# Designed miniproteins, single chains, continued (5): the designs that were tried, part 72

Each design is a single chain, and the fold is of that chain. pLDDT is the mean over its residues in the fold that is shown.

## One batch from the design tools (miniprotein)

Design m18652
Fold by ESMFold2-Fast:
Structure m18652 (fold): chain A 56 residues (1-56)
Amino acid sequence: MAEEYVEKAKEAYEAGDYKTAVEYVRKGASLGSSEADRLGMELIARGLATGEEVAL
């Protein structure tokens, strides 16, 4: 489950759909995925999402 959300988040991110990427990052992170946490931090660092949106 968590890995599937990470894959969907990466696909959305590469497609430029940052809102969908954030939604999948939140779901993956809520299931304990470190990879989702990392992607969320990258979105924040790039100014494409806030910490509130990612819910880290």
Scores: mean pLDDT 75

Design m18653
Fold by ESMFold2-Fast:
Structure m18653 (fold): chain A 67 residues (1-67)
Amino acid sequence: SAEIEALLAEIRRLLEEIHRLQDELRAAEAAGDEARVAALRARIAELDERLRALVARLEALVAAERA
């Protein structure tokens, strides 16, 4: 369904953003930039929370047989 397709697209976008931020986090850790590390970890945590909510919504739609 269009709703499931939209959720999958949003999940994919969030995963791509998390991946980019994880790359930045590794660079910041290597540089010893503690302030940047803290900011990036906080941002990744925010996106992970959003990702969990979208996955739960997707699972509910699939369980309701919304194709």
Scores: mean pLDDT 86

Design m18655
Fold by ESMFold2-Fast:
Structure m18655 (fold): chain A 69 residues (1-69)
Amino acid sequence: KLKELVEKIEKNQNDLKVVEELLIEIVKLAKETGKIEEAIELLKELLEKTPNEETRILLLSVIDGLKEL
């Protein structure tokens, strides 16, 4: 579920490969369930808790991509 995937990113934020894989799953799940707005809000909340700059850039890119849907 979306919240569980977001929590996994928070715990693994320094592992960019894991973060990328989890973000792909979040985008896929959001599209399949129509919960795009929920995914955007969860990722925005995660961004506030994320000190890793590379992970922040990935989160911002995905948030922007979801907003275009």
Scores: mean pLDDT 83

Design m18656
Fold by ESMFold2-Fast:
Structure m18656 (fold): chain A 67 residues (1-67)
Amino acid sequence: MEEKIKEAERLMEEAKKDPETGEYGVAIGKARISAYRASAREPEGAATYFRVADAEIRRLEELARAA
């Protein structure tokens, strides 16, 4: 869990280096980290948290492509 959060945070820092799409990359990283933390607090809801985060990430990826 923590190791995956650390990796996601590292990827967010890499994303910040792109001035055009960095905002979307950071938002995607935050969505993943939120799902990891929520599933850690409520393991029974993990599948729902990851499903919701995945939908949000897809929306953000579409916005990044349109930008």
Scores: mean pLDDT 77

Design m18657
Fold by ESMFold2-Fast:
Structure m18657 (fold): chain A 97 residues (1-97)
Amino acid sequence: SEEEKKKEKLETLEKIKELIQELYRALVQNAEPSEVEKIEKEILELAKKLGDDFAEKTAQLIKELREAIDNGDEKKAREILFKFYKLIEEEKKKIEG
């Protein structure tokens, strides 16, 4: 049903939010490259379930987040993290109606 599909999409968004928080912590803590790659792949696979536009925006923000942290730009990294949360909230509103 459409209601069941909405619930599944909302659960997917919550999982993406959790994984973005895990990704940020892993990058800041300079975790093993394999751990970072695993988190990024999980986020992108989940994002694809929500549509190509959402997946593309998510991939771009992951790239920008990684670049900001690699450059030691903490202000930029936090700005990008906030943009992720805004993207998730906007997608949630689209799903809820």
Scores: mean pLDDT 87

Design m18658
Fold by ESMFold2-Fast:
Structure m18658 (fold): chain A 61 residues (1-61)
Amino acid sequence: KIELAKKLAEEFIEEKNYEGAAKHLKEVVKLNPEDKEAREKLAEALEKLGKYEEAKKVLEE
């Protein structure tokens, strides 16, 4: 499930569907909270959506 969620998130980013990307990346972070790459990508997607405070919290904890 984690691998599939990551692939889906990458596809959504390529399509500039940051809402969809953030949704799948949130699932990856829930299943593996120490995945730095997933957290960074989630923060980037949230910033693209204008959710700066949420992006900051993802990078902190």
Scores: mean pLDDT 78

Design m18659
Fold by ESMFold2-Fast:
Structure m18659 (fold): chain A 67 residues (1-67)
Amino acid sequence: SELERAHARLLALVKELYEQGKLTPEVLAVLQEASERLEELGAAGASEEELIRLLEETERRLEEALR
């Protein structure tokens, strides 16, 4: 599914950042915020499309935090 694909992409990015020693406090803050928002959306019965958008936005925020 698109959700599984989006989740797999984000996990692959996080793994790459970990291996490169780039899990800075800024990166960790983005991941923590995303985790909390995913939990809130899941509890609220959010659509798969809403979850995918959050995962894609999180990837963009991580790329931005690495600038």
Scores: mean pLDDT 83

Design m18660
Fold by ESMFold2-Fast:
Structure m18660 (fold): chain A 108 residues (1-108)
Amino acid sequence: GPRPLPLTEEQALDLAAGTAIGSIDAVRLGFDPEGLAEVLRRLAEIYREQGFDKAAEILETGADAVRDIASGKITVAEAYRRLLEVAKKHGVSPETIAAIEGLAAEAE
């Protein structure tokens, strides 16, 4: 079976948020949105298997946001606002929350 990740819940939340941010930035820069969404969903499955359900929901939110940007359904700013809502709901660190707020404002 897979080796347990040496992460606390707080670390898993911040890493998930950072990964989602990086993926939104990557799709904005022209990287493959379906490939990015698939990687995020696979990582969410791994996190869920480890009991990090909140971190998995952040990653799944990122995957949906990446696809919705690619289809023209939402803007990059709207993607960051969706991520911010889920990150706040799950108690991501104040520093990471502030970073997402700044990215959402800059993308307007």
Scores: mean pLDDT 87

Design m18661
Fold by ESMFold2-Fast:
Structure m18661 (fold): chain A 66 residues (1-66)
Amino acid sequence: MVASLEEQEAFVRQSTESFSKSLTEEGKKSSPEKQKELDRRRERGIRAGERMIEYLTRKREQLLQS
């Protein structure tokens, strides 16, 4: 179970990183208006990933303490 939570955390980190990188590269080749929208999407994705990682970290800590 602990390993599964750690695996999920790693997956979320990698997925968020890939998503952020993809939108950043697309933004470099896009119009200013689309670049601004892609920046907002990147920020939302990063925040969602951070929230999920925080949740998984807390759950892992609870299991290790029990």
Scores: mean pLDDT 77

Design m18662
Fold by ESMFold2-Fast:
Structure m18662 (fold): chain A 72 residues (1-72)
Amino acid sequence: MKEEELVERLREEVERTLRELETLPEEERRRLLELVAESLEKWAEEAEKMGLEKLAKELRELAEELRRLAEE
């Protein structure tokens, strides 16, 4: 239950963040996407240490997606 709750919250926060980032200037948006992706990667490592495999996988996938968006 707790892991599923964390995944749900993560999805909601990422969706909200992406929507907000669409309103920002391109340079600022890229910087924030990179910062968020880096944070998600660090959180994924912590989640793995805690045995939260599903959360760690979701965090890594989101980090890759955000990093790709920042590279465009």
Scores: mean pLDDT 77

Design m18664
Fold by ESMFold2-Fast:
Structure m18664 (fold): chain A 68 residues (1-68)
Amino acid sequence: GKIYEESFEKIIEALIYSGTEVEDIEKEIKELEEALKKAKDEEVKEKLKEKIEELKKIKEEVEKYKKK
């Protein structure tokens, strides 16, 4: 809903204001992808996949913001 969407936007803004670069997000995605390769538990794999997808969305939003 709108409340969760506003929360997401505030997180993106906070990351940008703290000096987060696209490369920082890419490093975090790579670490999660390595964790996914090492994970043996199905539930852990699903959670890692969800986090990777969320970070990819965050990366896209940060890239859009920096183009302004």
Scores: mean pLDDT 73

Design m18665
Fold by ESMFold2-Fast:
Structure m18665 (fold): chain A 65 residues (1-65)
Amino acid sequence: SEAERAAEAARRAAEEGDYAGAATASWQLKKHGLGDPALAEEGVRVAAETRDAEGAAELAQKAAS
């Protein structure tokens, strides 16, 4: 699914320390109404404010589930 693809992209970005990529994946989930919008929004916020790519990726995966 598109949500699973976005969550996978966030996971790969996190492995590379790319918090901007993880934030983009969470934002895409929110924009398209996929998964849990509150978790997707939190993922964007965590990546932007804390630069925590792994935390953002975990939230994107939970949103997609």
Scores: mean pLDDT 69

Design m18666
Fold by ESMFold2-Fast:
Structure m18666 (fold): chain A 95 residues (1-95)
Amino acid sequence: MPVPPFVIDPSRPAEDLLAEAIGTAYVAIRSGDEAALRRVAAALEELIERWADDPELVELARRVRQVIEDYLAGRLSAEEAAARLVEILEELNAL
């Protein structure tokens, strides 16, 4: 299946937007869709700026972006990157 586009909807809860970004990145990593990953990374940069007053969300979003960048740079395998995204999603769900 094609990776669905991730769109920033400012009316949605921040935690829901971050969870959707993580899910989109996970599917993109598993399918090797680098273009989708680059779009998610760019969206995360915008969300980090918007969530500047929430240090816990900023830290989780920054970690997701780092996983994407490490995967694209060849520092993480698809399996390693996917596992790290699952860990971040579990931490987000515990907030």
Scores: mean pLDDT 83

Design m18667
Fold by ESMFold2-Fast:
Structure m18667 (fold): chain A 55 residues (1-55)
Amino acid sequence: GAREEEILRAAREGARALARGDVAAAVQHLKRGQELGSDDPEIAAGFARGIAQLG
């Protein structure tokens, strides 16, 4: 659904930001993905792990 599409978009935008060395933008995208996926513990944990590895 639309929410799953937004979660995947957040993950991809985060990855793209990291690829260009923009850590601040990557963190913002990953936090958005975590917020969107907050009702799924596995998805939320994945984004939280990504954020932790950047900070």
Scores: mean pLDDT 81

Design m18668
Fold by ESMFold2-Fast:
Formats: structure tokens, C-alpha cells, sequence
Structure m18668 (fold): chain A 85 residues (1-85)
């Protein structure tokens, strides 16, 4: 699977999240995450994990949201990228 496919799935997930289609958004994010993990793309993985955190936050699943935000933060730290507050 390609990085382009992962980017498409990620963008579809973001759109679905904005539309309130949380289960469909989650599936798209999980599919994108799997591809980024296979590619070793830490940046792509971090961006997906951050959006999964946002998804769980809007579902008021705070423990799950915190775990995803922490995983994304650690990857951003490894990459030297500024962490969203």
C-alpha cells in the first residue's frame, strides 16, 4: 500500500470526523495508521494518532484520547516537530 493511499484515507477520515461520522472516521484513520506503520512514516503515524485523539475527545473518551495524544507527542518529539498544545 502506498503513502498516497494513506494520505487519502487520512483526509477521508478527517472529513468524516467533521461530518460527525465517528465510526467511519475511526475506520479510515485505522487503515491509514496501518499503512504509515508499514512504511515506517513516523510523521504520518503521528498525524493519524493525533486525529484519533481528537475523535476520542469528541466522544468524551478522555482516557483513550490522552493515550493517542501521548503517542503522537512522543513521535513529534522524536522528529523534532513542535507539539500541538
Amino acid sequence: MSREEAERLFNEGVQLLLEGKYEEAKKKFEEALAIYEELGDKRGKAEVLHQLGVLYLVLEKYEEADKYFEEARELYRELGIEIPS
Scores: mean pLDDT 83

Design m18669
Fold by ESMFold2-Fast:
Structure m18669 (fold): chain A 56 residues (1-56)
Amino acid sequence: SMEKLKKEIEEELKKAAEKGPDETIKYALEVIEKYPEKEIIEFVKEKTKKLVQELA
């Protein structure tokens, strides 16, 4: 389901964020390459922006 996929992506983004902003962005780009659906792209952009801002 889309909701399960989003939850898994968010958890993995949070794990990447523990390693820093470069790792967070790298993981976000990998997800977008694997899941080119607009809903996933927008979700990843929003969550990545928040996580990177929290690291600054």
Scores: mean pLDDT 83

Design m18670
Fold by ESMFold2-Fast:
Structure m18670 (fold): chain A 91 residues (1-91)
Amino acid sequence: KEELRKEAEEYRKKGEEAEKEGKYLEAGEYYAKAGLLYAAAGDLEKAREAYLKAVEAVAKALRKEGTPEEEVEAIREAGRAAVDAAVAALG
């Protein structure tokens, strides 16, 4: 599905642009959309990568808002575990 893969790449780039602007929550949303589109296209490797970028972007957003590092790391670990479980269930 070339259209889904192309759209996923566009959202991934928007996520990178938002992250460079310090808009980490927006970056996380774009990376998550890219992950969903890559998964729908059957590209589980890129879906995993995009979802992990979304988790890291959310972690950066929480740090920017002053969330305690222990809470940020707990959320980051839970997010990574959820991505791993979802990809394993699809493969």
Scores: mean pLDDT 83

Design m18671
Fold by ESMFold2-Fast:
Structure m18671 (fold): chain A 68 residues (1-68)
Amino acid sequence: SVFEKIAEAVREGNRDIALLGAATAYAALKSSKGNPELLKHVEEGMNALAKGDYERAIEHFERAAELE
């Protein structure tokens, strides 16, 4: 799962890689009119990353992985 890999990148401290992965997945999901709940969790995960809330970012990306 792409979102499992993003969550793992956050855990490993690879924040730039995690954000790039999340932004890429978000763009693809938005352009394909994907699941709005999944899209919301990816958005909240990116917002948490921007705030330095890595624990909350991981929670949102793991939930996104459950919804794909």
Scores: mean pLDDT 84

Design m18672
Fold by ESMFold2-Fast:
Structure m18672 (fold): chain A 64 residues (1-64)
Amino acid sequence: MDDLAQQARDQLEGTGRVYSSQGVDAAIQAVQGLAQSLSQEYPEIRDEVQQAAQDVIQQLQQQS
């Protein structure tokens, strides 16, 4: 109630960190793509996915 929202958040954060080595723009695109896919597959946690993606993107931008 819900492990799914936590797993989505963890995946978005992990994706941002992995792709940050390729550049901030690449990391942001990867996070946005994953957020879109997760939101389509699990519409019940769409708001949580979008919020987590925004948080990760903001953190990536601050690291630049």
Scores: mean pLDDT 80

Design m18673
Fold by ESMFold2-Fast:
Structure m18673 (fold): chain A 100 residues (1-100)
Amino acid sequence: SDAALERAVKAQLGTVIQLHIDHVINTRDTSDEVFKAEGEIEDLINDLREKLPSLSPEEAQQALIAMLDKIAEIYRSTGTKEGLEMAQEYEKIRDSLLAT
């Protein structure tokens, strides 16, 4: 239902924000590649948060999925083990949202 979809999108966005914050705090001594990726991800999250109130539940789900796919791509592009592991965590969030 639309109400279930709206709740799922809000819950998953909260999970994404928390995961990003936790990763940034825990990886302050990380590689330059991962540090740059973290900055790009923060920009993507902020852009989505700014747009989200104007979107329908379906548009919000599509935008969140597109952001999660882009975050995974950014982390994979670092070529690091840490980047691959983070990409997989964001992909799991995406899969959870799609199962709703």
Scores: mean pLDDT 82

Design m18674
Fold by ESMFold2-Fast:
Structure m18674 (fold): chain A 55 residues (1-55)
Amino acid sequence: SAEELHARGVELYAQGKRAEAAELFGQAVELDPSFAVAGENARNALEGKPLLPLP
């Protein structure tokens, strides 16, 4: 699911695997285009910025 892809991306980002995290966040948005947080986190991961939390 999109939520599982996002969760895996968060885990990879915590490990410093930012490019891999961004790829998973991008896949989450492709699976669920309404998942705005995943799209923002893909950009944040590539830019080395903090990730947005899920509500």
Scores: mean pLDDT 82

Design m18675
Fold by ESMFold2-Fast:
Structure m18675 (fold): chain A 80 residues (1-80)
Amino acid sequence: MTVEEAARKGYEAALRAGGDPGTAFSAGRQMAKAVGGDPEEGARIASELAGVDPEEAYRKGLENNRKALAEGRVPAAPVP
């Protein structure tokens, strides 16, 4: 599986789970890591598929992780 394929799958899974662009960024990053690719490239591809700037998507991902922790939920992806 290529990094682009992994990022696309992460993006699609995040959308099906009701995620926003920040969730898509995080999912793309995690899927790219899982296939041995560059996580930053995976995150960028997923953000582009979501139609947003990767930097904006990253900031929204951080907000989602903080909100999940505040609500007693585990963030969608661990921070290595």
Scores: mean pLDDT 68

Design m18676
Fold by ESMFold2-Fast:
Structure m18676 (fold): chain A 60 residues (1-60)
Amino acid sequence: AADALFDAYLESVTATLRLAGYPEEEIERVREELERNRDSIAATIAAMAAAGRAAAREIG
């Protein structure tokens, strides 16, 4: 489901920001902004994942 891709992306973004030393308040703002645009972001991630799978078949 598109929701699973969005959840993975959100977790990846928040983990990356935490490792980069961003404050928790800023990370929460980013989370809220991403969730507000969930459908658009999920569609973009799905398209990128499809393109990535096509590229991976040529690299193997």
Scores: mean pLDDT 77

Design m18677
Fold by ESMFold2-Fast:
Structure m18677 (fold): chain A 74 residues (1-74)
Amino acid sequence: SEILKEAEELLEEAKEYFKKVPDEKILKAIGLLLRAIGLYLDLERAVRQGDIEAAKEYLERLKETVEELKKLAE
């Protein structure tokens, strides 16, 4: 499933940005990383259930969360 592969890549991006976050932003980064993990798990469940529309919605939220993590790492 292309959606699941894209989500896996986004979760890896989230982990990489998290490693680069400065100490003063770490608490916010932890919250965003936990959100990314939760969205990935919800997306994976939606894909297994054949709910492609829900999977797409979770994917968009995951993309937003990764972008927020990227901004903290910059």
Scores: mean pLDDT 89

Design m18678
Fold by ESMFold2-Fast:
Structure m18678 (fold): chain A 64 residues (1-64)
Amino acid sequence: MIEEAEKELKELEEKYGAGFSHRLMRGEDPVEVLKKQIEVYEKRGDEKGLEAAKEMLENIEKSK
């Protein structure tokens, strides 16, 4: 079901963003954090990392 996919995405976000959660509590913009990660992945040519980061960014935009 779709709900399972959303749950998995949130679990992955917590694993990726163990530091992101702390940054968000400090008021750091999650979009800026993700954009920085995307830039790193682009320089590396890591398409899988890029897609994951872009998916997280889309999730934030849809959540608004």
Scores: mean pLDDT 63

Design m18679
Fold by ESMFold2-Fast:
Structure m18679 (fold): chain A 63 residues (1-63)
Amino acid sequence: DLVETARHYLKLAIDLAEQGRLGGARFYGSLAVTLARDAGDEELAKEISEEVLEAIKKAREKL
């Protein structure tokens, strides 16, 4: 299921951002957005994109 996989990679991206692993966070975040779009869930793709970007922004400000 593409939606479930997208949600899984979103969680991984946020966890990686919280660990300061920004490259991994961007990679899995981008993958999650792509999977959500392929599933036809444009709202989920937008939500994932915004959550990943916010998590990365917060991690950068803290580092």
Scores: mean pLDDT 83

Design m18680
Fold by ESMFold2-Fast:
Structure m18680 (fold): chain A 66 residues (1-66)
Amino acid sequence: MSLEEGRELVEKEHPDNALLWTLLGHEYFKLGKYEEAAEAYEKALEIDPDHGLARQGLEKAKAAIA
């Protein structure tokens, strides 16, 4: 699946799954799409504020944007 397809699946089928949002953030980050990665990590943290991987990913994405 493309990242666009993966994001649509998470939004439609698993919108409240913090792990899937975190994995989407990782894939966006690998492609250099840091703003989209940050949005995915923020969504994961809205669902699970204690999700360490999402918090770490968000910090890295924000640093890459700046």
Scores: mean pLDDT 78

Design m18681
Fold by ESMFold2-Fast:
Structure m18681 (fold): chain A 59 residues (1-59)
Amino acid sequence: AADEELIRALARRAAPGVLASRAAPGVGAPLGDTTAISLPDEEIARRLAAEIARLVAEA
């Protein structure tokens, strides 16, 4: 679905910030804009967390 693609795109933008935060606590990038996603906030948060975790694990 289109929402899945947007969530993956947001996670890809967030992953470098998460990696930087692990290397230097307190350094992070803001999460991307979620306004284009029509899913409930809880579902967006769950999917973003899972996709970010996957990208971080691959790095």
Scores: mean pLDDT 58

Design m18682
Fold by ESMFold2-Fast:
Structure m18682 (fold): chain A 66 residues (1-66)
Amino acid sequence: MEKFIEKLREDFLQAAETGSPEDRALAEKLKDKSPEEFLSEYIRYLLENAVDAAIKREKELKKLRQ
């Protein structure tokens, strides 16, 4: 399990290097966390981003039409 979580962290850190400023900020925050804390925060971040992206896209589409 630990090895799997560490691979997820490594993959995320690699992606964050060319990702958004938010991804890089999260990577910096999580790089010193335990594998369990990383997994918990990362899953929360993914869920929060997915919900926020869906809501934001709907609002932006309506805003652009106004």
Scores: mean pLDDT 73

Design m18683
Fold by ESMFold2-Fast:
Structure m18683 (fold): chain A 63 residues (1-63)
Amino acid sequence: SLSAKSTSLGIKQLEASHGGLTDAQIQAIIAKLRAAREAVADDADHKEQLDNVIAKIEADRAA
């Protein structure tokens, strides 16, 4: 779907630029990813990808 394609593209962009982001930008990204996860209509693979990205961002933020 249009939403799923947009979400996947966004995830790839976030992964590519993740390491250079400010804390405020990281918080905004996490919020966006959580919203996207809730919108992913029982797509287990997509939810797993989003969960993994969120976990990585949280781990990097905590470090």
Scores: mean pLDDT 66

Design m18684
Fold by ESMFold2-Fast:
Structure m18684 (fold): chain A 70 residues (1-70)
Amino acid sequence: SHMEQLKKELSEIEKKINELRDKGTELALRFSASTDPAEQAALRAEIGRISKEIKELEKQYNDLKEQIQK
């Protein structure tokens, strides 16, 4: 059903958000341990990309959740 498909999509988005948050935490720890400015710059850029992706997925999650609550 349409509702079952939306619930599956919500679960998949939630899983992706959690995976990206875990990756972001690992990169943040690596950033804190780094003494190389070039490595720090690369890690900061990747953390920024992950943060943007999480925000987009959160928007998708909220949009789908609203469809389910109708």
Scores: mean pLDDT 86

Design m18685
Fold by ESMFold2-Fast:
Structure m18685 (fold): chain A 69 residues (1-69)
Amino acid sequence: MKEELIRVMEEAAKHSKDPEKARELYEKFKEAIEKGDYNKAFSYAQELIDLVEDPELREKLLEALKKFS
């Protein structure tokens, strides 16, 4: 589960309309996961997905994120 969540976030970061902000959010997300702070990790994940330019990919990534909630 954790590895799949990280892969979902890697895809979100690659397809972001704001690559600099996406990189910052992805690093904060990884740090939160490593610290076991799932509330912060989930918050950063939602912000990262919101930056995805493709609406269809964004929806797919949001569905994937909901499976970890």
Scores: mean pLDDT 80

Design m18686
Fold by ESMFold2-Fast:
Structure m18686 (fold): chain A 62 residues (1-62)
Amino acid sequence: SEEDVERVAELTGTSLERARRILEGARELLKGFSEETTVAFISREAGVSEEDAREIVELAKK
C-alpha cells in the first residue's frame, strides 16, 4: 500500500519512488528465497540495519 511505501522511505531515507522499488524487490525475492536471505539482501542493498530490513520484509509479505 502507499502507507507501506512511505514507511520504507522513512526507514531507508530515500524518495517514495526508490522506496517503492525496494518494497517491490523484497516481494520478488520472497517468491524464490527465504525470509532470512531476503532480510540479509535488503539490509545490504538498502544500507539499513537488519532490524529495519526485517520490518521492510514484513511489509512486503502483505
Scores: mean pLDDT 85

Design m18687
Fold by ESMFold2-Fast:
Structure m18687 (fold): chain A 76 residues (1-76)
Amino acid sequence: DEELRAKAEEYEAKGLEKLRAGDNEGAAKYFEEAAKYLLEVDPNSPRAYALLALAYYLRGDYEKAEEYGQKALELA
């Protein structure tokens, strides 16, 4: 669905804006929303799992960040 992918791109861009501003929690929230839209299109989206890994990393949950990062690499 083009609409869901467009929403994912919009939320990813907002996440990057927050990350550049030093708002790690705001960035993490937007990256999680982007990942949710990507997973609705493709449950095995490597990009979605990479965004989840980044979101957990920004929140200091390094164990979950590593888990989702590995999954993203396996699916790529």
Scores: mean pLDDT 87

Design m18688
Fold by ESMFold2-Fast:
Structure m18688 (fold): chain A 78 residues (1-78)
Amino acid sequence: SHMEHEEIERKLLALLFELRRAVEAGDEATALAVAQEIARLVKEHGLDVDKLKEALRKILADRPALAAQVLALVDEQA
């Protein structure tokens, strides 16, 4: 339903915020774990993987090597 979709979107936004904090803290292990959780959520609920990749590229703009690892992880789950 539309309401369920909004709840999933809010959860996704919270995880994206957590990812950004982990990246800013230099906590690569937490960043990868959060990215895996985001990818799982998107896959399980049939959300837009391309929009996810765009958001991940923005969050990881200053960390190109980590961005490549995270995007490859998302591609493997797709």
Scores: mean pLDDT 80

Design m18689
Fold by ESMFold2-Fast:
Structure m18689 (fold): chain A 76 residues (1-76)
Amino acid sequence: MKITVSSSTTLDEAFKKLTGRELKVGDKVKITAYSFGEIREAEYTVTEDDKGKTVGEVASRLGISAGGSVTIELVE
């Protein structure tokens, strides 16, 4: 299951919309965004420092310069 949200949406809210539960440390997500002619994707393990961060901020930490939207997918 995956969801596309605004890059300004918090990771907490995006995860809750995706899974129906609260985000916790150790959750794994796949982040996909369009960046200057290319689709970029990366898997990410959530840390305590990610609380309150936007999905765009998390994507930037992974080297992904997201535009207006980011796709989040749960990694099982």
Scores: mean pLDDT 79

Design m18690
Fold by ESMFold2-Fast:
Structure m18690 (fold): chain A 68 residues (1-68)
Amino acid sequence: NKYDVVNGHPVVLTTDEKVKQELLEKGAKILYESDDLTILEYKGIYYIYGKDEESLQKGKEILDKLLK
């Protein structure tokens, strides 16, 4: 996992599908979903799951727009 900040909000970046599944099981909210990318919110922290690094960068751009 990598840690980052988008628009002043804490963000966790991951390519591990297991992390996505654990968050969904805990009741994380889906903010955006596509075949290669999922953006989740859980307890004030944003999580971006991406298939690869390119998908993670795209997720950061989408989250930035969602938080404006």
Scores: mean pLDDT 86

